Designed miniproteins, single chains, continued (5). Designs and how they scored, part 69

Each design is a single chain, and the fold is of that chain. pLDDT is the mean over its residues in the fold that is shown.

## One batch from the design tools (miniprotein)

Design m18380
Fold by ESMFold2-Fast:
Structure m18380 (fold): chain A 81 residues (1-81)
Amino acid sequence: VSIEEALERIKEAIEKSDLSEEDKEIVLKIIEQELERARANPSLSLDQILARIAHEVAQQLSEENFLKFAKAVSEVAKELE
């Protein structure tokens, strides 16, 4: 699975999550910024990109809302080959 495909699936899961529209915008912006970084530096692995996204989301969202984000990401991770 490509990094772009994996991140697109995560975006879809976030849009379908119980997060508020404001928190969805924050998370989607973080994902887009890290996707741009990955395009500029193709040596970055998917796990490095996901770790950076999780770190930045944890700084922007409350603990409760971070758990909603983490649930959405874990659902996608189970579907990735």
Scores: mean pLDDT 80

Design m18381
Fold by ESMFold2-Fast:
Structure m18381 (fold): chain A 94 residues (1-94)
Amino acid sequence: NAEELLKKGEEALKQGRYDEAIELFTQAVKEAEAQGNKELTRKAYSLLAIAYVEAGKVDEAREWAAKHISLATDEESEIQAALDLIRVAVGIIA
């Protein structure tokens, strides 16, 4: 279940287990994509990007953030995707 994988990944992120969070979010992405659930897929992309930022893997973080933005199909989703990208960028700088 993609939702359960996202919860486990978020817990791993909170605990500083970044490599474990990346693995769990990567599994969540695959499951959400297989289900055709755009909302879960978009959420998984953003969380995976954040996990890569925290792990210091900047290039991978940018790739997943770009995928998150590409799934924004309305103005509200586009604004949220842009805000998530800004958070990723600020996390790298801070």
Scores: mean pLDDT 73

Design m18382
Fold by ESMFold2-Fast:
Structure m18382 (fold): chain A 94 residues (1-94)
Amino acid sequence: EVKVEITEEDERKLKEALELLSKKHNLPQTLRISDLPPEIRTILYLAVKAGLDVETLAEIIDYLLQHKWHEALKILRDAGVPEEVLEIVEKLLK
């Protein structure tokens, strides 16, 4: 059981990314971090801790929710997430 500690700033970025994604897809209710599967939540905590911006986080969430794992991993890699973290993400998505 991996507990990833995030800062208040990291939590704010994730909330803004979920709000942006919810507006993009015209969702009737704004997505909450608690609405996401545990594997996706862990991936997002790792991504925000790696310093990804709100727009990149929203794009990653979009691909993850669509089960487009390859596209999500590509964005994480292009954004500079370390290979060791990408290996954890890949295992969580399998």
Scores: mean pLDDT 78

Design m18383
Fold by ESMFold2-Fast:
Structure m18383 (fold): chain A 85 residues (1-85)
Amino acid sequence: SMEDELDGDSLLKTLDAVLYDQENNQYNGYLLRTIDQYIDYYSSDPELVKLLEEVKLSMETRSPVEEFRKIVEEAKKKIDELRKS
């Protein structure tokens, strides 16, 4: 089901892939679309949506890796908290 594909573990793997691409100066439009799907899936959590929108903006603007890593780590922390709930 869609929920099996959009769980917190899958989002963490997606964020790792996005960070890897940014660290290697690569752009992946598929990952950008995947982040959009997670934003829709987690629409009930405004804090996580805001962090994922910041990840998306950083991908689109090709932000410096250091700034991008900070946003990704904040998103991962929020996802880990949701997994424990």
Scores: mean pLDDT 76

Design m18384
Fold by ESMFold2-Fast:
Structure m18384 (fold): chain A 91 residues (1-91)
Amino acid sequence: GPALTALDAAIRALRDVMEKSPEVREEAEKAISYVRQARDAVLAGDREAAKTYLEKAIEEVKKIMEKASPEARGDIQAALDALRVALEALD
């Protein structure tokens, strides 16, 4: 569904962030971990758990935004947009 498609897009964007900005790899891996937990929650039908994990993923992406190289900026924005689409799809 739309939420799962958006979550997969967020993971892809975060992987691109790690390639362009290795200095934020730890924060990006943590964000991907939260997105995967949100994905598992969506598949289990637990919308509230999915929203909680998405909020945690967004917090990690905001930390990435403060530290990442300029080359990663577009991928960071793509990740945030995908996470917002996923949250909206769960309402």
Scores: mean pLDDT 89

Design m18385
Fold by ESMFold2-Fast:
Structure m18385 (fold): chain A 84 residues (1-84)
Amino acid sequence: SKEELKEEILKLTGEIEELAKEIYESPYFEKSAKVQELVEEANRLAVEGGEYARQGDYEKAVELLREAKELLKKAIEEIKKLEA
C-alpha cells in the first residue's frame, strides 16, 4: 500500500515530465491560450501533489498527480487538433 503509492508517485512524476516536454517542444504551445491554461493548471496540481508527498500524504499526492497528468493529456489532444 505505502510502497505501491510511492511507486505510483514516481511513475506519475516521470509521465508528467515526458508529457510536459512534448508540449513545450510543440510550436503550438505559445500559440494556444487553451494549451497554456491547461499546462498552468497541471503545473499547480503537480506542485501541490509534490507538497503532499513531502508531508507523507501519498494518497492525496497520487490524486493530484493523476489530475495533472490528465490535464497534460488534454493539452496534447488540443495540440493534435491544431496540427490537423
Scores: mean pLDDT 89

Design m18386
Fold by ESMFold2-Fast:
Structure m18386 (fold): chain A 98 residues (1-98)
Amino acid sequence: SSAQQMQDAVSRINQIFDQYLPQMVQHHQNGDYQGFRDVMQSFVQQFQQMIDDLRRQYGSDIAQRAYSLTRRRVRVVMDTYQVPDDVRRFGISLVDQV
């Protein structure tokens, strides 16, 4: 079902955030925004691969929903940690390329 496919997609999204979010938070807390940008680029590469895999396995609807959830979560994270606007724009710009 689409619900089971979305549950799998959410699990994969959670796995990517669990891998990269602690690294982004650490760089943010240290004021290391070059390190933040480098981690964000790695995040987006894994995110692109995940979306391509979901599109191939489940089709464009599930991939688009996964994309929208991930983009929203990136924005919520940046808002929660009060990431500077220039870094936020960079991160969202990278996500928009997926």
Scores: mean pLDDT 90

Design m18387
Fold by ESMFold2-Fast:
Structure m18387 (fold): chain A 74 residues (1-74)
Amino acid sequence: MDPAKEFAELLREAAEKYKDTASPEVIDFLLTMADMSERGINIMPLLRRLRKTNPELFDQVVKVLNDYLLEKSE
């Protein structure tokens, strides 16, 4: 019923699916975004901060989410 909770579940599913292939930092960040989304907190400021402080980790997070969304649309 709550779209924010459905999005949080999507992020947790991505973290579980990629837990053996992605770095622990990527998985931790996905779970952090899931918790924020479930609480109704906007994740965009967190993503903008990550892009400035750790662009390599940001690119890895974006890649994992993009890969998962492409697999889900299959």
Scores: mean pLDDT 79

Design m18388
Fold by ESMFold2-Fast:
Structure m18388 (fold): chain A 68 residues (1-68)
Amino acid sequence: DAAAVEAAVAALQRELGLSREQAEEAVDIVLTQPEWSDEELAERIARITGMSLEQARRAVAIVRRYLG
């Protein structure tokens, strides 16, 4: 759902202060790795975007809120 993806991106930018590029990358990682745990997703997001692991865990939670 394109509307849910845009809502997740907007929430990541508002709640965590991420750039649109960082927010889109976090959403992409969560959506393309359905077999990964939340911890594995957070570690990948932190490594790729340069955000802290704590911020990345919050990013995973936000994406799941909008996308399941």
Scores: mean pLDDT 87

Design m18389
Fold by ESMFold2-Fast:
Structure m18389 (fold): chain A 94 residues (1-94)
Amino acid sequence: KAEELIEEIEEYLKDLSEIAKKYLPPEVAEKVTELAKKFVEAVRRGDFEEAKALARELARVLRENGADPEVVENLERAAEARIEELERLRREEE
């Protein structure tokens, strides 16, 4: 289940990167891609606080540069929900 949730998170970040490439200048799309990579690394090492902060930063960059706010909000919400689920599953192992 935890690996499944990580894969879903990676899929949401791929969608964010695709939105950035469609609607944003190449320099901003590069920034979004870098933030997405850091987010995956934070999730994989269990730093859920940093992962949530990076998800918010990704959404902020997309919104400030003219991406569709509804699509961005949905992706941000989905990412945060998956992180909370991973955190809950890890706590149940105690």
Scores: mean pLDDT 74

Design m18390
Fold by ESMFold2-Fast:
Structure m18390 (fold): chain A 73 residues (1-73)
Amino acid sequence: MPAQVTLNEAAAKLVLDPEAAPYILGPVAEIVRDAESGKLTPEEAARRITELLQEAADRLGYPEKPEASAVPP
């Protein structure tokens, strides 16, 4: 279930938003660093980054959730 376009839009807004940026940039940077150092595979890193971006976008209410979204808590 790819949502790369929507997640990219949310990521751009989160990065540009100084209040939101620390909520994703920190965890994303750590995942990227771990992947670069070989602690994570690039595939696993991409999955975790996607999940973090989706979670951050949901919390901050940027784009409307797609119909096929997971059950909310």
Scores: mean pLDDT 62

Design m18391
Fold by ESMFold2-Fast:
Structure m18391 (fold): chain A 70 residues (1-70)
Amino acid sequence: MTPSNEELIKEAKEVLAEVHEKAQELNDEEALKKAVELGEKLHDLIVNKPNDKEGINKLLEEAKELKEKI
């Protein structure tokens, strides 16, 4: 029904990588900064709260929103 935390983490990493790549192509400094900040938050969640499905899912949503805005 719901994806595993590991699957959500993988998807978030992929979305953030796409955002970072697209922001570099567009020379969008704000989007690059936001992608880095979200990546740092994701790393924090993986290390400190790997079972926080809600937190991981929220970060994935933020990453997807950033991708849509670019």
Scores: mean pLDDT 81

Design m18392
Fold by ESMFold2-Fast:
Structure m18392 (fold): chain A 88 residues (1-88)
Amino acid sequence: MQLVPRGKYEDLPPELQKEIDRLVEGLLAGDPEAVAAFRSLPPELQIVAVEKFAERLGLTPEQREELLSLVRNRDYDGAIARLRAAAA
């Protein structure tokens, strides 16, 4: 396992917070453009987006950890499927 610094949404510059907010709202709405944008993000911002999404839906720490594990393993299709299932 690799220890990567964990960024919180609150620690991001305001411009990145707005980008993450737009992405999370799109993912909640099932927007294909939001899915494509998520896949195109740097891994660090993908982690932030997943954590913000988990916060938005009130997911458990266990559910959040599963999503983060998928993103860290570059299983973006699995991560997106889990995000969509969690939003349903």
Scores: mean pLDDT 72

Design m18393
Fold by ESMFold2-Fast:
Structure m18393 (fold): chain A 94 residues (1-94)
Amino acid sequence: GLEELVEELVEELRAQGLEDIANELRLLYNFAKDLVELEEKIEGRTISEEEREREIANLIAAWMSAFAKIFERSGDEESAAAYRRIAERLEAFA
């Protein structure tokens, strides 16, 4: 599931010495879960677990893609590449 994919990505990032990005991914995953739950409550609808995981994955992928562009523009290609890889893996899951 999505949680297992996030944990795999976190471990891979830590192994690469990108601990700050790994910590950000975990924080954003928890934040995305809260946002999707809030959207369900505001809209007065319920979604399936599969739809919820897809919405969470798409939300995080969008944030990671934005971060990749910011870091690429700043000349930090290592961080940019890491954010792009996370986005691609999450998009493939969704």
Scores: mean pLDDT 87

Design m18394
Fold by ESMFold2-Fast:
Structure m18394 (fold): chain A 80 residues (1-80)
Amino acid sequence: DIEVGVQAVAASTVRTSTLESSPLSQDEIDELEEVASRSSYPLSLAIRSGIVLSDPNASQEEKEKARETLDKIIRGEIPA
C-alpha cells in the first residue's frame, strides 16, 4: 500500500529533522532530489519536504511549509 509507505516515510523524516537536526550533505540532497523527481506525487513531495527540513540554509517559512506538507501526508489529506 503506497499510501501507508508514504506516511511512514513522512513520519520518519519529521522525527529525524525535528529531533536530531542533522544536516544532509550536498551529495545526499542531490541524490534525494533525483529520487524525488522520479517518484510518485505523494512520495516525491515527502522527499522534497524532508530535504527542506534538513537544510540549515532553508528559510523558516520554507521549513514550516515542508512540515505542514509532511503533516498532511501523514494525515492522509493529500490525495494520490
Scores: mean pLDDT 66

Design m18395
Fold by ESMFold2-Fast:
Structure m18395 (fold): chain A 80 residues (1-80)
Amino acid sequence: MVEISSALDAGVAEGLARIAYGVGKVSKDYQFAIDQLEQIESALDDFLASTTDPEAKRAASRALADVRSLLQEVKNLLSS
């Protein structure tokens, strides 16, 4: 599970999401990518709900949008 407490952590979570997506595509283990991306999405959602820092909220919102986009792409690959 990813622990997110700052804008920097949100950026790291986005990087980890892109790595999970890449690993899933290379290995063709799309379920692994989905599981990792959903964990990161949940952690970002929880952080967004709890943070009061406007910059951290912006960073987490951007990261969350990217993670959700990657998750949708992987789910589409599984459905094809």
Scores: mean pLDDT 78

Design m18396
Fold by ESMFold2-Fast:
Structure m18396 (fold): chain A 70 residues (1-70)
Amino acid sequence: SSSLVQQILRLTIELLRLVGDRTQASLLRQQAIKNGDQQTAAQYQQQIDQIDQQISQLMQQMRSLEQQLQ
């Protein structure tokens, strides 16, 4: 249905935001490593891990909605 399609589109926009946040955290982690700041690098790695879990959950939700379209 059009409602399910709209939900998938909203989740896709959220996924793109999470990917952007992950990219930023990854770049900041690389800068911390380059500066020898292992504590800050570890904190950004934790943020990346949390974002990866959110992306995984979001993709599972999108797959469930896609199955409902069939």
Scores: mean pLDDT 88

Design m18397
Fold by ESMFold2-Fast:
Structure m18397 (fold): chain A 91 residues (1-91)
Amino acid sequence: MKEKSREIIKEAFKSLGIELTDEQIDALLAGSGEVDEEVYRKILEKAGEKLLPLSSDKPSVQVTVILTAEVLRIIGDQLDEEIAEERKRKA
């Protein structure tokens, strides 16, 4: 399960134009809020185009919330598809 979750998260971030290492993904899966500063910088750059008007209002939090929602949407879609496929195999 962890290997599949890692791959899904990696692909989700890659679709957003962010490349994550296996170590960074493993840290996210471990529930640690500590992600590489490089990842935060990429998130800020990516979200800067969307969140520039909100940057004065704690941009790190705003970026995390919005990007987390987008990542969860992508991950949720992929997990839903994987679950449907597993159901079909077990039937």
Scores: mean pLDDT 55

Design m18398
Fold by ESMFold2-Fast:
Structure m18398 (fold): chain A 67 residues (1-67)
Amino acid sequence: SAEDLVARLRALIDSGEALDRRTVEAAARIAGAPELYAVIDERMPAETVDEPVPEESIERVRRLLGI
């Protein structure tokens, strides 16, 4: 459910898991999980970087979230 997915992302952030905001945003977009954007905006700081998000990182985050 959307609530379970939101809770899972919050738990990963709170556990100190190394999560990049841009990677989590990409994972949410690809999986069609817009409910994650509110958590991202609340818990993860905006970054100004010009490096591309690695596909491996997106796949890892999707695996952790179960999406």
Scores: mean pLDDT 77

Design m18399
Fold by ESMFold2-Fast:
Structure m18399 (fold): chain A 80 residues (1-80)
Amino acid sequence: GPQITSAPSSGKKGHYIKITGTNFGKKEDTKVYFGDKEAEIISIDDTTIAVKVPEDAETGDLYVVVNGVKSNTKKFTVTD
């Protein structure tokens, strides 16, 4: 399943961040969450995802889901 190896610990709403890891897969098979809020994927390959921090994002767990399989979580602080 997917694993996050590195991600920022914080980011601004509407700002772009990069997540690095393994087994991310294709864009159509992959979702990124900031807590319970799905993020817009800007670009993706097997080891790197560029995502936009959602405007409605809340501080909590950052994780990736690929074909229904959830990654490890990283704590993420959302700022205005």
Scores: mean pLDDT 86

Design m18400
Fold by ESMFold2-Fast:
Structure m18400 (fold): chain A 87 residues (1-87)
Amino acid sequence: MEFEKKIQEAIERIKKEGYDATLERVLEILKNKPVEEAWEEIEVIGVAFTKAFKDLPPEEQKAIGKEFRDRILKIFKELNRKGYLPE
């Protein structure tokens, strides 16, 4: 229940700030926060982003899906640098 509430609040924030700003915020969290604190926030944002994405028109989903792919590679590189990714 608490997790679902956090997801819903994150969805509303994504809809207000936009997807590019949300992805940039994820990168800033990874740069500025300790690994343990950053991981939970990023998980919530990731789930919320996926749910918000499904509400978009198909053309916008395709465009954002491509941008998300490019951005997720940068996020994965930063996560690997901080030791979040398993071997």
Scores: mean pLDDT 70

Design m18401
Fold by ESMFold2-Fast:
Structure m18401 (fold): chain A 100 residues (1-100)
Amino acid sequence: SPDQRELAVLEASSLVFLGAVYYTLRMLENLLKKSSGEKAQQLQEIKARVQALAAQMEELHARFKAQRDDLAAQRAIMDELNALMQEVTRLLNEALKIYE
C-alpha cells in the first residue's frame, strides 16, 4: 500500500540520520586525536554538542517507532530529525574550519 511504502522510506531515512550522526562523532574523535591546546578544547565543545544532538535523535527515533500507526506523527518527527541533522552538519563544518 502507499502508506506501507511511505513508512518504509521514513524508517530507512531515520536510520540513515542515526548512522550519519554517529559517523560525525567518529570523525570528531579522529580530529581530536590529531589536535592539542585551544583547538582540542574547541573541538571537544563541538563534540559535546553533537553528542547532545545524537541523544535527541535517539529519543525522536524511539518516538517515531512508537507512532508506527500514525503516519502524520511520523512525518512530523522526520521533520525534527531533518532539522537536527542540519545542525549536526553545521557543527561538523565548524569543526573542520577549526582543525585547518
Scores: mean pLDDT 87

Design m18402
Fold by ESMFold2-Fast:
Structure m18402 (fold): chain A 58 residues (1-58)
Amino acid sequence: MIPEEVKKAIEVAKEMKLSREQAVTLVAEALTGLRHPGEDVPISEEDREEAEKILEET
């Protein structure tokens, strides 16, 4: 199941007609925020790969 925060990121990407790369970054940021709430950490390669899979499935 996709978290609500990730679903919101996907919706924003679609509404703004973001490029694939921008959409992946936005979804990856949501995933990183969920794993590291309140921390200022860079997006991991793992989070980018997961974002790509989520966007491919939706």
Scores: mean pLDDT 76

Design m18403
Fold by ESMFold2-Fast:
Structure m18403 (fold): chain A 61 residues (1-61)
Amino acid sequence: MLDEVDALVQQFLASTDPAEQQALILRVGELGSEAYAAGDFETADYIGQKLQALVDRLVAS
């Protein structure tokens, strides 16, 4: 899961397409929800922090 999240974050940072960036944010959010539902709160918190950083970057851009 963390490897997939890190790959999605790297893809977001390399992307210049707003539609792709939005789709990647949604996918990261889905992974965070899956981790939380599985009781992996440490992974869910990590993903949540990454998700917030991506959202902040998209809004600031």
Scores: mean pLDDT 81

Design m18404
Fold by ESMFold2-Fast:
Structure m18404 (fold): chain A 81 residues (1-81)
Amino acid sequence: MPSMAEQVRAMLEEGLARLRALFEEEKVPLDELLRRIDAWIETLDAMAAEFAARDPETAALYREARDRLRGLRAEVEARKA
């Protein structure tokens, strides 16, 4: 069985890839994509806080995904300009 950290990493990679595909394929309006990104950033921050004491390795994965998602958010905003 994969570890909790391995399962979380796989889910985060899949989610990030899906949002990037929506951006690159122009499947949704940029404002809708920004809304989804912002909602997921809030979720990742909450999950990082939840796991910080119990599983610091998993909390670090959530923080890393949040930072990568902030990078994607900046790319989306740049396309709107």
Scores: mean pLDDT 84

Design m18405
Fold by ESMFold2-Fast:
Structure m18405 (fold): chain A 88 residues (1-88)
Amino acid sequence: MLEELRRRLEELARRLTELVREALAAGDEAAVEAALRGVGAAQEKAQAIVDASGEEVPSEEVLREVLELLVREGEEVIRETERLLEEA
């Protein structure tokens, strides 16, 4: 269900925002850079899925694939950002 994937992505976005806020407060530039880089890479991968579909208006299947990828990539970005913060 697209709504459930969207809600999961919103929860990941909130959690990542909190981590970036902690990294900024700690002066951990490496953690901030890793988070921004991860978000950019996830966006590029999502765009590649849309482009590969050949659809000007994404179908529900394409939207589901994009949201599933963003959730997966978001979880990885959070893990890497947390790892860097803990090593600081």
Scores: mean pLDDT 82

Design m18406
Fold by ESMFold2-Fast:
Structure m18406 (fold): chain A 68 residues (1-68)
Amino acid sequence: MDQLIQQLADLAKQAHDKGGPDAANQAITDALSDYGTGRTPSPELVEQLTKIYNEAMKRAGLEPKKVA
């Protein structure tokens, strides 16, 4: 899990350098969509993905969007 969060944080930093906060948010969202592919949507999965997103954004030094 920590490696995934770090990879997402690095991805967010790279996207932010090119297109700002919106690009960073889009890059993480796209990566998390791929991570959730093939899994049945559940409240627990949504909470886990939200936690990963928030932690990755914080590690990147960016503020998370208030979106599930």
Scores: mean pLDDT 70

Design m18407
Fold by ESMFold2-Fast:
Structure m18407 (fold): chain A 63 residues (1-63)
Amino acid sequence: VLEEMVKILTENFDVDPEKAAELLKQTNYDPSSVVPYVVSTLNIKVEPERMLEVQERIKEIVE
């Protein structure tokens, strides 16, 4: 599960796997918080629709 979440984040954003895992831990692996947190923390430019799509994919993995 964690490895799949890291993969989704690294495939959709310019983020290192190690950094993605760190940010996931900081949000307590909350699928509703991790994507906005990653985007804001790393100053990633992404459309709201895309952010929501990635968030849904992560929710499917953890639920």
Scores: mean pLDDT 77

Design m18408
Fold by ESMFold2-Fast:
Structure m18408 (fold): chain A 75 residues (1-75)
Amino acid sequence: MSPLGGKEAEKLYSKIFKKYVPVEVLENAEGKEVEEPVVKDPVTGKESKLDYREAILEYEIEEGVKLLEQAVASV
């Protein structure tokens, strides 16, 4: 199931992302579009434009919503 693998996939994407996109770019890209790197899948060897940004953003949105819901529920 997607939720079971989500955190492990996030760690993998984070490692690959940092390898191709420096932390400085992420820190300075507040409000800017981050260039989507063309990456090679280490398992299949297939080169494709993987949307790590969308995967990371989706995870951050889900975590942010959960955090907000917890804050609202505790008040």
Scores: mean pLDDT 50

Design m18409
Fold by ESMFold2-Fast:
Structure m18409 (fold): chain A 61 residues (1-61)
Amino acid sequence: GEFDLSDRTEFGDETVAVWPGVGFAYPKDGRLHVFLFEPDEARVAELAARTGLPVEVHLAA
């Protein structure tokens, strides 16, 4: 589905974003680690723009 602001999560030292059935993300070492069950370049781009962090994507096949 489309990424909704109701799914908004703040990214800080202790913050983790969880999207049921999609994946999760957490900040570490000045980078946002994103774990996704399927590729979603639009979501990755939105997360990068929203957090201002470089994104490292991991696919859980």
Scores: mean pLDDT 65

Design m18410
Fold by ESMFold2-Fast:
Structure m18410 (fold): chain A 94 residues (1-94)
Amino acid sequence: DPELIKQIDEYLIKMLELSYRAALATGRTQEQIENLKKALEDYKHNKKISEKIEEIIEKLEKELDTPPASPEELQQLLAEIQAEREKLEKEMSS
């Protein structure tokens, strides 16, 4: 189903963007770079996803010295992650 594949790709891109924000908020920038480099090998045949992973790795490498976000910003980010999960569950149930 091409529409389902498109929805999965869009979800993965959104999760990658949220993982960037989560890494910055928690100070796990270096750990996330290593995780994304492994993910890049798994997604090497998906150009859209692999290009997004490479973009986020490059952004994270520039932010290695950035201090973690405030507790309030982290709570907001966790709420956004939960909302995206709930959105995907509704789309997958349709």
Scores: mean pLDDT 77

Design m18411
Fold by ESMFold2-Fast:
Structure m18411 (fold): chain A 77 residues (1-77)
Amino acid sequence: SALFSSDEEVRKEALIEALNSDDLDTVVAAASLLSRESEETQLEIASRLKSPLAQQWLLLAAPEELRERLREAIAKS
């Protein structure tokens, strides 16, 4: 599965696609995997989200220290 690839770029693209899905279970599962990724990758993912639902679940899954920066990335997209 691309979500479990050893390649960070492959995982990033798979996470963005999953989070932009209309399927709530897919969005929730993808959001739960974000903590595996670097801070820079999490910020890039946030900036490429199209769905308010995905944006909400990404923020809920994020550590407190990163949450404000993710919120700002979403607002600028």
Scores: mean pLDDT 78

Design m18412
Fold by ESMFold2-Fast:
Structure m18412 (fold): chain A 79 residues (1-79)
Amino acid sequence: SDEREEIAREVAEAASKLSPEQAVKVLEWLKEQGLITEEQLEAAKKGTTDERAGMIGSAAYRLSVEEARELLEKVREAL
């Protein structure tokens, strides 16, 4: 729980540094992985940086610790 919470926080912090276009690319990948819905992706495109970062970070809670670390690397790659 604590480890996943820490990783999710790091994912959200890294995602907050993404431009809107970079964040949308990460969110499109998350949709392809089945981690967010089409409706969530469309809402994120119209949302704030904080809303996009929160959506990316929350995806970490549906992943193993190892998969959440892979998501963190994907976010860092988009930067």
Scores: mean pLDDT 80

Design m18413
Fold by ESMFold2-Fast:
Structure m18413 (fold): chain A 71 residues (1-71)
Amino acid sequence: SERRRLEERRRELAREIRERLDEAARKEAKELEEKIKKGEITEENIKMLYLSLSFLTGSDEEARKRVEKLL
């Protein structure tokens, strides 16, 4: 079935995109956490870390708690 084949391809593409986003967010969070620990405490670094952690945890509250612990 053509419809089934298209649905499977769409699911595969969505999974690949999600995995790439997760990998990018994880790498970004790690680099930003190290910068903040090193004393590069800027509004931009805090914001980007919060966004990366919010994406990874699925929770804005959990992301905020993790960022606050680093400050």
Scores: mean pLDDT 81

Design m18414
Fold by ESMFold2-Fast:
Structure m18414 (fold): chain A 98 residues (1-98)
Amino acid sequence: DIQVTQSPSSLTVKEGETATLTARASGSSDDPLGFTWLKDGQPGLPEGAELRFDEAKNEATLTIKPAKPEDSGVYEVRASSSAGSATSQPTTLTVEPA
């Protein structure tokens, strides 16, 4: 049984700042987890997005630098293994214009 938690539930940053979203997977899977980030239900990442995965923590980090108003949206993470898949609760990112 796989569970994925995304933090924070909502994030507001100003244009030109760094937005960081973190997803953590937990559960009884002994297999490596693959993480897929979704924006507004679609696979793919905004321009300037950077992914990092810490395998020891089962933690995926999405960093958007610099953040742009067009990066605003609903972000979700899907964690997948041979044991199955789970999708996080959504995080709403709001980027305020400078």
Scores: mean pLDDT 77

